# Ledger of designs, part 42: designed miniproteins, single chains

Each design is a single chain, and the fold is of that chain. pLDDT is the mean over its residues in the fold that is shown.

## One batch from the design tools (miniprotein)

Design m1443
Fold by ESMFold2-Fast:
Parts: C-alpha cells; structure tokens; sequence
Structure m1443 (fold): chain A 58 residues (1-58)
C-alpha cells in the first residue's frame, strides 16, 4: 500500500534516537504530527512537511 511505503520513509526521516529504529513514543508523536486534523488521515502536505525535515530546522 502506498500509505505504508510512505510511512516507512517518514519513519526513516524521523529516527530521532538515531539507532535506526522507531520507539513507541516516537511513533505516537509521528502519528500525531501526521494526523494534525485528528481524523486518521494524513494529507500530502503533512507527508511533504515530514519528508522535508522542517521539524529539524530551528
């Protein structure tokens, strides 16, 4: 599924612990950031924001 593939890329981009794995806390945070409207749907804009790494920019 395309969503599953994109989630995998986002997980790689948001590997905050740097060990190549996603902790439960990071997964929950990522889902909340991607699902900003709270309806369980992630828009293309949310995906682009995550992939561009804007959260790593001060």
Amino acid sequence: MLDEERVKRIEEAFDFDGDGTMSERERQWLLQMMDRDGDGTVSEEELEGALTGKFSEP
Scores: mean pLDDT 55

Design m1444
Fold by ESMFold2-Fast:
Structure m1444 (fold): chain A 60 residues (1-60)
Amino acid sequence: SAPSAERLAELQRINRLVREAMELGGWSPAEIGARLQALLDAGRPPLEAAEELLREARRR
């Protein structure tokens, strides 16, 4: 079954946050992927993990 409009909007937001974090932080796709996976493995929800990556990129 198709995901809800709300779920699709959340996925789009996650993708935008990750892209912005890569651009601002100067991280490679591999570095972003490893950092995102570590946050997910630590039990962070995907949206919160993406927001934390962007926060870290902005401090760099």
Scores: mean pLDDT 81

Design m1445
Fold by ESMFold2-Fast:
Structure m1445 (fold): chain A 119 residues (1-119)
Amino acid sequence: MEEVVERARELAEKYRAAGQTSLANAFETIADALRRITDPRTVEAVRKALEMAEKGELTPAQLSVIATLVLVAARYGVDLSEAIEAVLNGDWDKAIEAVAKALGPEYAEQFRALLEAAR
């Protein structure tokens, strides 16, 4: 947990120094929310996301969506690992299915709208 939080914090600092405030804010959101996440599977999925971000393998859209999923996981105490991993793979339909499974179809519809806005 602490290692993952520190990694997110380091990425926030890196992107802030580069003048990419939107990306820096997304990483800060992830770092702050991680401390409130109760599900270890979601923490592990976030660790994978941060590793990919360090390699420059994530788009700003993917990072924004992941930050939102991490906030939701922290707020509701739900396992969103499948949704996060689907976003990492670019599989948006699978991400929507995973959100529906964890939070129900109404939230999945709101999440679909978020993904369409991120395109």
Scores: mean pLDDT 81

Design m1446
Fold by ESMFold2-Fast:
Parts: structure tokens; C-alpha cells; sequence
Structure m1446 (fold): chain A 93 residues (1-93)
């Protein structure tokens, strides 16, 4: 789901989106995730971070769209774990 979140949010190639998702699972900071992106996408990442800080509900909106589009079935605990990881990533750090 985190891989698909990066693909939906930043229009990333699958290979790069998987690399970012793995880094998030390993506890990478926002600056570490940004460093994994090509320079052209680093500004886009910073802008997305500001938007998610203004309205954290946009993260759940994207996740809900992916779940609907893919017909995914997640438990409440699985969804909350992913949402909290992404909210932590895009908060002040």
C-alpha cells in the first residue's frame, strides 16, 4: 500500500516507489526519502509534504482511493499502521 501511495502521489516508476516504501518501513526520515528521489522530484516531494501538513486527511483520501481502485481488504489495524507511518513521514522532522 505504501508503494502504491508513492505511485499515486508522485507518479513514480514502480521500482523507485518500492525503494521509497522499503525506506519508510525501515524508519527513514523525510530528508532521507527526499535524497532517494531525482532532483526534479525533490521539490515536488517538499510541496506534497507542505500540503499533507496543512491537511493530513489528504493522506487518508489517497489511501482510500487506492483501496477502492484495487479492491483491497485491510483490517483497521493494518490501515492505521500505514496511515500513522505516512503521517509521521510528512510531519515536522
Amino acid sequence: LITLFFRYTFNLPLKLAKKLAQAVDNGASASEIEDLLPPQLQLLFRLAQLEFQKDPSLISTVLDQIIADRGLHLSESEYSTILNKLKTLFSEQ
Scores: mean pLDDT 80

Design m1447
Fold by ESMFold2-Fast:
Structure m1447 (fold): chain A 60 residues (1-60)
Amino acid sequence: SENEKAKEALIKALKESDVSQTPKETLIELVRNLSKIFNMSDKQEKELIEEALAIQEKKE
């Protein structure tokens, strides 16, 4: 689905980018904006936020 492709593209971008210095609030807002554009459910939005924050925490 397009929602799945959008999620995969965001996750790939976050993994390839240095997001260690990005405020958590900025990452959350980015995910929320993306979820609205692709009509994601509240559950999908929360799961994507958690995944984005986990990726940031894995950056050294």
Scores: mean pLDDT 76

Design m1448
Fold by ESMFold2-Fast:
Structure m1448 (fold): chain A 70 residues (1-70)
Amino acid sequence: MSELEKLMEEIEKKVQELLSMAANVDPRDLTNALARFIAMKTSFDLGQLTMEEAKDLKKMVDKLIKKAKA
């Protein structure tokens, strides 16, 4: 639980960073990332979130932030 909670907090902060750069992000990529983030939070609340799913979302958000800064 602790590792997953920490990872979710990191993802939340990264999603906020991505939103601050929304003008530099492809709208399709941004909406997909937001949809997955909402789904992840719902899965976590239901006790159904896997570490694999959380890690995949973090990788996606990290990649989009990197592209927005380039």
Scores: mean pLDDT 81

Design m1449
Fold by ESMFold2-Fast:
Structure m1449 (fold): chain A 117 residues (1-117)
Amino acid sequence: SEERERILAEIRRAAAEFVRGVKQILDDYENGKISKEEAKKRIEELLDEFEQRVLDIVSRYLTPEQLEKLREALEEFRKKVLEIFDKYINGEITKEQALNEIAKIASDLVAKVEELL
């Protein structure tokens, strides 16, 4: 439906804005503008904002069972983002690799939201 396509466009925009926000945080860290602790705090705040935004966009269209699946998917997304961030901070992966992995898992989350709608 046209409404479904508008909802999916909003979710895709939220995901793209999340990835851009992560890039800015990693850039600020590499440029010495923020500490590791501040970078992690900002990533966690960005994850909180993204989770709330996704729920605000779709929760009214989901059954209780679908909403629970979405909450589980968002928690898994959070864990994966923080794992990628930890690898980046520990020097195990580059900024480009971290951003590519985060963009991929954000795309996977968008696909999961699409399946629930």
Scores: mean pLDDT 91

Design m1450
Fold by ESMFold2-Fast:
Structure m1450 (fold): chain A 72 residues (1-72)
Amino acid sequence: SEARRLAEEALELAQRASDEAQTLESQMSAGVGAMVAGVALTIADKDPKEAKRLAEKGIRIANLALQGKSTK
């Protein structure tokens, strides 16, 4: 499902953000992104609409952490 795929993408992005984090703040942001994505995965089958919203939030948080690490 779309929600599951987005949640998986959010988890991968959060893991990358965590791996690249140089500061405690970036590490914490990546952790929050991973938590939100994990919850989205848990509810993806039961509430795909809310899971998609949470996955989107997870992706946004992970991208913000990555953007703070490296801006092009």
Scores: mean pLDDT 78

Design m1451
Fold by ESMFold2-Fast:
Structure m1451 (fold): chain A 71 residues (1-71)
Amino acid sequence: SMSEIQAKVEETRKRLDELVEEGRRNNVPQSELETRISAELQRLIDDLRALGATAEQIRQIVLELVNYVYG
């Protein structure tokens, strides 16, 4: 359902915030942090597919999260 998709997106956003903050605290190299963020986004893509999200919905969600983290 859309509510399940939305909950998963919010969970992932929180996870990304935690990764960025932990990376800063522990002086994690930017390339390593980017790798962890990419892995988290790939996990989200798989989870959204399992929830029945369309390719277009997944594309829009991923673009928004990439902009949120890197914009």
Scores: mean pLDDT 86

Design m1452
Fold by ESMFold2-Fast:
Structure m1452 (fold): chain A 67 residues (1-67)
Amino acid sequence: MPESVLEGLRAVADTEPPELRPLADGWVREVERDPSRASEVMGRYLEERQRRYRPDRPVVPTEVELL
């Protein structure tokens, strides 16, 4: 798989609040271990992120095209 997916996920992790960074790092490592399941792992990560992250601003990352 292309590294752009992992780079995108790492970029998201870098912009995440500190409390979500361990979660993002874990998902990145899981994708690195099994790239063939990247879509599934990323889906789980994004859903978990939305569940945990409850800012005043809604979670609508339409400006980022992460796969």
Scores: mean pLDDT 63

Design m1453
Fold by ESMFold2-Fast:
Structure m1453 (fold): chain A 71 residues (1-71)
Amino acid sequence: MKEFDINVYGLSEEEIKEIFKELIDKYGNIKLNITVSGGGDVGKVVKVLDELGVNYEYEFIPPNKLVVTIY
């Protein structure tokens, strides 16, 4: 499984969706270590994953990390 570090600070839902789509299309199953500014960014990431229709698990690691595994 490929693993990526991503910072989503200041990114729109559309920008996050495009990044995730490109990585999933190229690599299939991936793990994302995401730097978030808070709950608003977590909500954006979850919404994008739901809209992409992918199977995923996530874990929030305080203060600012979101680990997402996509199958």
Scores: mean pLDDT 85

Design m1454
Fold by ESMFold2-Fast:
Structure m1454 (fold): chain A 81 residues (1-81)
Amino acid sequence: NRERVLEVIRLEAEATLYYLQVYLNKENASEEEIKEAEEKTQKVAEIANRAFERGSISEEELREAKELAKEVEEIAKKIKA
């Protein structure tokens, strides 16, 4: 479903923006928080890239991407300037 692939691409964009907020506020973040946000954002990007190349995404992959993106958002909200 093209709509589901577009949804995961939007999740990648959202996770990337939240990671940018984490990096922008890096003085207020621990090294562990920065690394966690980076790794989770990269995982969402990997899921989105596979979905885009394949033209499809499973419900499990979409749920994983949603969970990871939410976790990056939570880190960003904790350490915002």
Scores: mean pLDDT 86

Design m1455
Fold by ESMFold2-Fast:
Structure m1455 (fold): chain A 107 residues (1-107)
Amino acid sequence: AKPSVEELIEETKKKVEELLKEGKYIEAAKTVRDGTLEVLGRAKEEKLSEEEVEEALKKLKEIWEKVASKLSKEELQAFADTLLDEVKRNFPEYYEKVKKAVEEILA
């Protein structure tokens, strides 16, 4: 069976926390980016409600904020740009919601 959105978020959080503890900040940023894309893919496949998607993005944003504090602005922008490009291509229905969350992290 494929993991649920909740299971993917928990797995992403655990991996990110371990990488942050090891000082692997770039790998942590890649992990939360890739985890976000995987969560959006599951949400689309399971046809989650708008409210359920917003809740998932809120939890992912909290993980991303922990990583953002360890990156330079340039590094953070590069990961944000790559994430938004991937979302726009593969999950255009979620683009505006993800963009808003990313802009709040970059503020």
Scores: mean pLDDT 87

Design m1456
Fold by ESMFold2-Fast:
Structure m1456 (fold): chain A 100 residues (1-100)
Amino acid sequence: SMEELKKEAIELAERLGELLREFVEADKSLSEEQKERIIEGFEKGLELLKENPTPESLLNLAAEAKSFADEARRAGREEIAEEAEEILRKVLEIYQQVKA
């Protein structure tokens, strides 16, 4: 159902946010202000998704998941990268169902 797809997309986005916080907090090259800005930007996107998960908002979430997975992989955080890649795959599956 559409309600179940919306709930799943939100849960995936919340999990991606948890992974992002873990990754960002461990990054010694980032200032506390930079960490806050990255997290705040993601949280704004999450609020937009919660209001109305459109195909466009799902593609934006997928793009964020891909970019984050690529960065985590480059940083040697393989477990985080793999989980973000799984989130990306699931978000794209939801996108196909919402688009149809």
Scores: mean pLDDT 85

Design m1457
Fold by ESMFold2-Fast:
Structure m1457 (fold): chain A 97 residues (1-97)
Amino acid sequence: AEEALRAELREAVARLRESMARYAEEHKAYFENNPAKREEFEAFYAEQRPKLEAYLQANFTPDLAEAALHLAEARVAAFLGRVEEAERHLALAEAAL
């Protein structure tokens, strides 16, 4: 079912690209008004990222693990209002697929 997972990841990348500008705009305003919440989330994700990477590497092929990790990074960047960073990670996810 590797092909099915690749198709799901490609679809997830496409959907995030379509929605991320609006999503980022909404959340950017929130974090500009609540910088402590941004720092709390960034610290939480920094702690979780190595665990996510280890999980993906243990359960998926290297290409799929790389694509899934970059998709997760793109979602985090979009959530923090960082559209350019999100787009870079989406491009890396597509390159791994």
Scores: mean pLDDT 84

Design m1458
Fold by ESMFold2-Fast:
Structure m1458 (fold): chain A 80 residues (1-80)
Amino acid sequence: GVDLDVSKLPEEALKILREGDARVQELIANGAPMSEILKVVLDTLKEFLKVVKEKNALSDEAIKALEELIKKVEELLKKL
């Protein structure tokens, strides 16, 4: 469908984001350092990008935006 209420993301990609969030919450509960939390965020975004590319679920412009976000998270991680 072309309706705006149709999810642009496959369930597999959404599951990756949900599992990543759960992992971040566990690390926070265990008092993990921010660098380790950001590594989980980075890994989650990379897996998400891989799935959306494989499923052809996003435009090239959206893929580039995600790659830019991943690069920003990598730069933030290097500062910690």
Scores: mean pLDDT 77

Design m1459
Fold by ESMFold2-Fast:
Formats: C-alpha cells, structure tokens, sequence
Structure m1459 (fold): chain A 56 residues (1-56)
C-alpha cells in the first residue's frame, strides 16, 4: 500500500533527524549551519527512499 510506504518513510526520516541531532551534540567541535544540517538530512532521506524502493 502506497500510504503505508509513505508513513514508514516519514517515521524513518524523523528517526534520522533525531540521529543527526544526537550526532552533532556528541561532536561539539563540529558546529554545522542549518543549511549543512538540512543538506545532510536530505542525503539521508534520499538514501532511505532508495533503500525502501529497493525492498519493494
């Protein structure tokens, strides 16, 4: 079901955002800008989408 796929994708993206936030908090020497953070999240989102599409 496409709606199930979109919901699962959303949940994984939210977890990825939390993981990225935790990573930067753990590395205080690396202070990313909001743009850099968004770019990293976008890359993760694309990777997650590709992974889920491959599993279909």
Amino acid sequence: EEEEFERELKELIEKAKEFVDQYFKSNPDFNPTEEEKEEMLKKIEERIKAYLEKQR
Scores: mean pLDDT 73

Design m1460
Fold by ESMFold2-Fast:
Structure m1460 (fold): chain A 75 residues (1-75)
Amino acid sequence: GGHGTAAAEAGDAEAAARENEREADNSYKSGLLTGRPDAAEKARELALKAAEAARAGDSEQGAIYGRQSGIAAGG
């Protein structure tokens, strides 16, 4: 639901989640080449949780999941 005064903050969290999802997809392909697909799958799961939190209006939780997704993809 896109109703309410938190639209800009929700949009930022959703944009971050989408960016992390793209990064997770790239990392997944890299992980297949280097034998680290589990990290990329974890990053994708966290990016989806970030998007879900944004839709619930919890932009802070969305940002936390987004950050964790990036760490999982890169570490």
Scores: mean pLDDT 65

Design m1461
Fold by ESMFold2-Fast:
Structure m1461 (fold): chain A 81 residues (1-81)
Amino acid sequence: SIEEELEKVLEEMKTLSPEEAVEKLKETIRRLEKQGAISKEEADSAIKYLDELEKQKASKTEILAAAQMFAKSVIEKQKEK
């Protein structure tokens, strides 16, 4: 499920460097877009936000917080019928 995939990604990101965590999250966002779980606009906005965090040398805590917020948003939207 999407929920299981996102939980696994969040756990993996905790063990990665900030740069690797951003890359993993970007890959996950694009995969979800390809699956139709999120719109292209949502994916592009999330990627752009991550690009800004990377440019600003955001902390691991900030990157994980962004990932958690993204995951929660996607999961909640998937529950709506």
Scores: mean pLDDT 82

Design m1462
Fold by ESMFold2-Fast:
Structure m1462 (fold): chain A 69 residues (1-69)
Amino acid sequence: TPPAEGRRLVAESVRRYAEEVAKSLPDPEHAQRVLEAGDRMAEALEAGDIETAQRYADEFRRLVAEAKA
């Protein structure tokens, strides 16, 4: 599989996961922030920017933890 195609598949999986997590959250504001962090992580993965993707992954985890507190 070409590297670009592999990155797209991973990014798509990240977006799907973020959508599933957001659906489980009762607060629309928290759901929106989680979706935004997931989309930014996916975009960085598509670009091959692993450091930026890791930063947004940390942000995603933080936002999910806040939403469940």
Scores: mean pLDDT 81

Design m1463
Fold by ESMFold2-Fast:
Structure m1463 (fold): chain A 79 residues (1-79)
Amino acid sequence: SSMEARARALIRAARQLIALIERNRRRAEEGDKDAEENLKQLERAAASMRDQLLVMRERLTDPAVIAEIDAVLAALDAA
């Protein structure tokens, strides 16, 4: 369905954002000042992504896709 296609696209975008946060966090730990500044902007992006995932979760009935959203939400909270 087009809803599942949108959910899959959002999950992929969230996974890419998590990878970007993790990369910048590692670089910031190594003393990269640009990475420290990037993390501030990425924190706002993560909050927006979390809101989008929560709205999408409410529209889904497939437990496998819901489980993937829950995993990505947990990963965003940990990042």
Scores: mean pLDDT 88

Design m1464
Fold by ESMFold2-Fast:
Structure m1464 (fold): chain A 91 residues (1-91)
Amino acid sequence: MLSDEEFENLKQMVVSYLTSRGVPQSEIDKLLEKLESLRNSSFEEKAKVVYDFLLSLGDENVKKIPFEDFVKIMKVNLENFDGLFPNKLPI
């Protein structure tokens, strides 16, 4: 399970990505509320919510990536987020 700090980093990573893609703040806030309800859940469950949200927006990059690979990409980005803001997801 993610620590509270790792979970906040995950939310920041997601916000940065969605903002860079022009997603409205209201939609980002709805996703953050869903993630907050899953705070104590597995990383895979949190990643699934993000994955499904991106698919619902018609994200062409996410459509090309199997869920298992998306989980790996998110995990690597989160591990590398330690003090650095990701300029983009490597997808």
Scores: mean pLDDT 74

Design m1465
Fold by ESMFold2-Fast:
Structure m1465 (fold): chain A 81 residues (1-81)
Amino acid sequence: SELEELEKEFLALMLRGLERARRLGPEAYAQAQALADESLARLEAINKEYKETGDEEAAIKRVRELTEEFRRRMEEILAAA
């Protein structure tokens, strides 16, 4: 489904961000791990709501918003390193 593909893309983005941060050093990596942990908790909340409501359009919108916020915040971490 579109939702499953978006979640897969988000997880791939997260893994790439973590790898980039790891190469910059332990401080950047710790910040990236904290962002990843927060973002995974938010993804779990989105999936829980989808299981309760069946509203795939709302879930897709929330995953897209999460992905964009994660991208922005990860680039901020990487730029500050």
Scores: mean pLDDT 90

Design m1466
Fold by ESMFold2-Fast:
Structure m1466 (fold): chain A 81 residues (1-81)
Amino acid sequence: MEEEREREEKERAVEEAVRAARELGDTVTQNVSKQDPSAAPVVAGVAEGEVRRLEEEARRADLETAKRMLEHARQRLQKAK
């Protein structure tokens, strides 16, 4: 009967990790766009691919791994700012 709580907690962790990854991708793409606008679409595509991969991995992972992925995503975002 703990599965619902675990699923809710995992879904929240996945959503927050995806949000952090999207913010990271947006930050990197904006920085690239200011220096080389022609490279921005390529960087944006890579960032979106990374977000999708992270979401898929986090959804397939257990709760603990999903939480670690969230922490890593937040650390990467903080370091990029």
Scores: mean pLDDT 77

Design m1467
Fold by ESMFold2-Fast:
Structure m1467 (fold): chain A 78 residues (1-78)
Amino acid sequence: SHMEEAIREAIIEAAKATGEVLSEEEVERLTRWAMRNRARLAAMPEEDVRKGIATQVSRPLSRETLAAIVRAVREALA
């Protein structure tokens, strides 16, 4: 869907802007997570969104990357 594609692109660009390169598998897991939680994401505290994102990636991401992905996903869902 257009929204799914927008979320995928937003995640890739947000990570890239903070110096992080996500694998295709990481991007797909994050995109699916965002789509599954779409209705709740607008009302979720940023801390809970960051925790949700962190559970989809098996390696630690910087605070800057997590914050950028949170913002990008929320903007894509707006």
Scores: mean pLDDT 82

Design m1468
Fold by ESMFold2-Fast:
Parts: sequence; C-alpha cells; structure tokens
Structure m1468 (fold): chain A 109 residues (1-109)
Amino acid sequence: GPLDPLVIDVSLESVDGLPELTDEQREAAREVGREAGRDIARLVLRWRRDPDSPPEHRRFSRESNGHTFSVDIDSTPDGRIHLRARGPSLEGAELAVRSALETLARELA
C-alpha cells in the first residue's frame, strides 16, 4: 500500500571477466539501465493505482562489440522488485544498476 516501503533486491553478475569497458560499452550499460529504471517506475506507479496488479517479468538487453549487458526485473506479489544485472564485467553490471536506480528516482520525483 502507499505506506509500504519499496524494496528493491539487487544482484550483479560478470559473465566474461572483461578488464576494461569501452565508452560505447559504458553507454550500452547506462542505456539498458535507463530502460529498466523506466519500467520499474511504471510498475511502482501501477501498484500505487492498483495494488492487486499481477507480478511481471521483464528483460532489457543491449550488445556492444560482441558483449551483452542485460537487466532482468521481477516483481513479486508482496510488492518487492528483484533487479538482476549481467555484464561482461562487474563494472558493466554496476553501471546498469546505478543508471536504473537514478532513472527510477527521477521518474518518481
């Protein structure tokens, strides 16, 4: 309900162990994060209008120079969001999550 805290559980995964990201790869991570953050905002606003809204699974992904950045969003019936970010490095996954949370904060302001 409107008094319940929004809980977002975050998990990060590196799939390639890539030591450095290019600027294009950093931007790909930020872009997938922005898409995920907008979708989380949509879910939160929908729950505020209709607390009985069904849980959803969403996946966003972008490829850059043969490497994939992805964010999975799972909402639960108890009003939690699980955000799973994968990238060619932990830095890439962290950039996607940070971008998602910054976008979410902006969309809900």
Scores: mean pLDDT 82

Design m1469
Fold by ESMFold2-Fast:
Structure m1469 (fold): chain A 110 residues (1-110)
Amino acid sequence: SARDEIVEKVRSIPEEVREKTARILKEAAERALEAPSEEEADRIFREAEERIRREYPGEGELVAAFLAGLAYEAHREGLSVEEVAERYGLSEAEKEALEALLRLAERHDE
């Protein structure tokens, strides 16, 4: 499946890149949750995406898209962070990023 191909590609990315990207996303999602407006939340997330693109072009962007996609899937299907992390073999950093992204997705209901 397309998801299995993405999982394989993400797993081939060096752990350092995956963990650093996950930490950037976690921080951005947590800050976005505390943002006083949707516009500020969007800005925080856009700045995080730009940083990932600059520091880890291609690989970091794929990791970010993968984690965002997993958060959307978890929200849509009512899955726990633990179930998704076990299914896709996520690291602790990726799991923490997924948790923060899921909270953000629940707030926006998208």
Scores: mean pLDDT 83

Design m1470
Fold by ESMFold2-Fast:
Structure m1470 (fold): chain A 97 residues (1-97)
Amino acid sequence: DQVTAEARDTVRALAGVFERLADAIEKGAPDSEIANLVTAAGLLASALDFLGHREVAELARKYISEVIKAIDEGNRQKAVEIARKGAEELRSLADEL
């Protein structure tokens, strides 16, 4: 289905954003770059919600929230691990769609 294909591509794009977010945090990228990646992830999650994939959107939003919390706590390693786990779970979900 076209809708299923669009959802799959969106979930894969979201997984890619989480991978880039993990890399940016690990490398100590500027706060503006990290903020832009968080915003991009949020927008893709909202698109998934609109496409009827609310559970996937909620999972992504949970990972975004946990990454932000880890950054706020100064735990960069934890933030990277959460972002990578999010990317892996989202990629697996895309393959199931």
Scores: mean pLDDT 87

Design m1471
Fold by ESMFold2-Fast:
Structure m1471 (fold): chain A 99 residues (1-99)
Amino acid sequence: SAERAIEEAIEELKELLEKTTDPLAIKALESAIELAEEALERLRAGDLEGARLLLELAEGLLRITLGVMKVAGGSKEALEALEEAIEAIERALAAVRAE
């Protein structure tokens, strides 16, 4: 369940990355994907605490980037991609916390 939720979040973030052209949003999505992939490895190793921390870091990075882009005038598409990425990570976090 938690493993599947992280896998689904990674796939969703990769799909958002393919549709994103904003350089700041691209970097945030790439970093969030790397953190989510590390969280998946930690979960598979039985480290639920490590998996949770890495997903919380991914959420934080995406939220900070969204905040910066809202102030700096990021594109509607980039803002929507970051909001969807945050929701995907939040679903994965909820699944990890339920373990």
Scores: mean pLDDT 89

Design m1472
Fold by ESMFold2-Fast:
Structure m1472 (fold): chain A 63 residues (1-63)
Amino acid sequence: MEEEIENDINRALKLIAVAVAALSFDDPEKRKELREKGQEIIDNTEDVDEAVKEIFKLAEELK
């Protein structure tokens, strides 16, 4: 019961991190790259803190 709520919140946080990172870019190519690689990070990383860190690191590298 509690694990399901935690998993839903964790997924939402990862998706919000990708959306926020993408919105910091005006370039549609960079937004697409962030979404594609962000999805790979979400799929390969179960830990929320680790996934969020990887997503923002990717955004910094794409600047």
Scores: mean pLDDT 77

Design m1473
Fold by ESMFold2-Fast:
Order: structure tokens, then C-alpha cells, then sequence
Structure m1473 (fold): chain A 85 residues (1-85)
């Protein structure tokens, strides 16, 4: 349920829709679930070379920001930037 919302947020046609879907995911998932899912998608992107999976990890970080877990969100964003660069 929450993971599907994060995938939909990652590929949403507008920034507003992306934020709304990430906010709904934040209501359904704990900070720990969002962190683990974000890390799983980062690891999968590294192993497969599919950089589009990082968009799902970005959506998890956005959901963490919506929950007010700034430290965990920033940690995920730093990991995404490291894999991309």
C-alpha cells in the first residue's frame, strides 16, 4: 500500500501530485519503514544500474520530510547523491 504510493509519487506528472502521494505514504508508513524502503531502492539501483529506482528513494525521503524526520530524510538524500555522482 504505502510502497505503491511512493512508486506513483516517483513517476507523478506534476510536483503537486508527487507531494500529495508522498504525504499519503507518510500517513501509512512509519519513519523506519520509509528509511528501510529508501535504502532498499538505493541498493537495488546500485546493483542493477537502473537510476530510475532512485526516484522511488527520493519519494521515500520526501515522505520522511512530511513526517518531520529531517535527519533520516537528509541521510537518504546524501546516499542518493553519492550513488548518482
Amino acid sequence: MGEELLRQAAYASSPGLRVKLAEEAAKLMSSEELRRLGEEYIDLAEKTGDRSLLDVAYSAALALLMKGDLDTANDLLDRIDTVYK
Scores: mean pLDDT 81

Design m1474
Fold by ESMFold2-Fast:
Structure m1474 (fold): chain A 66 residues (1-66)
Amino acid sequence: MEEGRRVAREIGREFAEALDRGEAIARSVEENPSSRLVLEAMSGALNKKPEEEIKKELKELIEKEK
């Protein structure tokens, strides 16, 4: 059971860092990013994608969402 608790704490910290990073990247692409855009950026950060790749994917998402 201790292993599960350690993993949960590490996952929580990684998600918090990815969320902060994702929000910063989303704001660099759009002044008032939607929650969806922030979550997509967070997903990219969690997958260790380069910032430039994440920005490109966010711009493509904006184009698709009108």
Scores: mean pLDDT 75

Design m1475
Fold by ESMFold2-Fast:
Parts: sequence; structure tokens; C-alpha cells
Structure m1475 (fold): chain A 68 residues (1-68)
Amino acid sequence: MVKLTDEEIEKIAERIAEESGADPELVRNAIRLAQKAGATKEQIARALASLTGLPVEKAREILDEVIK
């Protein structure tokens, strides 16, 4: 289970949106739903990659950069 702050969710959503062209609000909702489901960092990265078309490696890098 990953515990993300609202600031971390916003920053991840912004970075993913910039890289993929996806809607930041759609990305934020996906992160929140995954977190409520008890998803790991890897599962969140895979979900975001699937949603946005980014490589899983890229999504994981963004998560690792933002999450302290």
C-alpha cells in the first residue's frame, strides 16, 4: 500500500499529463482509486502507463522522483 499526500498526487498527475498529454484530473482520479484499492507503487505505475500510453518505466521514474 502506498500512502501519497495530496501534494504528491497533484505533482504526479501534472508530470504524467505533461509527458503523455492526458487530462490531469483523470490521472489524479486514477491515482486516488488505486491508492484506495491498496495498490503498490508498481501497480500505480502500471495503471498510469496503461491509462496514458506511457512506458511503465517512465511512470515509475516519475513516481520515484515525486514520492519521498
Scores: mean pLDDT 81

Design m1476
Fold by ESMFold2-Fast:
Structure m1476 (fold): chain A 57 residues (1-57)
Amino acid sequence: MEEALEEIKRAYEEVLKGGDVQEAADRVTRIVIEHPEVAKEAINAFSKAIYERYKKK
């Protein structure tokens, strides 16, 4: 579903910009549960965003 992919991209961008990681993670998890067909793309994108944000820690 296009809306699910858009929400995942928004969460990814929020994490990269220094937004609330927990809120973004919760949103992505909800989307993946409701739309399992986007799970792989969502998990990969979100994990990469978290890694990029926290790689300096």
Scores: mean pLDDT 74

Design m1477
Fold by ESMFold2-Fast:
Structure m1477 (fold): chain A 97 residues (1-97)
Amino acid sequence: MPDVDSSVVFGRRSRDDMRRGMSMTTNPTSRGYMNRSMNNVDTSVTFLRNNDVDSSRVYMNNSVGLMSMGMSMTTNPDSRRYMRRSMDDVRRAMSML
């Protein structure tokens, strides 16, 4: 059985780390990718709460890709660190499904 509760916790942690990373970057294109990534994480958590694991995994994968693009466009090392932590949290969330 998927560990939905733990997956939701890691999804929420990922979102908080993305928000911190976004606050530390001034590049508007990077901020755009990070904002889209946060929306994908929030959508994935909504699907998990409705026991739609397959849809959740799609949005989690999309969030990691968007975050990778945002991270490539920022030079702030603290922003990049939060983005990496956020990506790791999404991957952990997916591993629990």
Scores: mean pLDDT 82

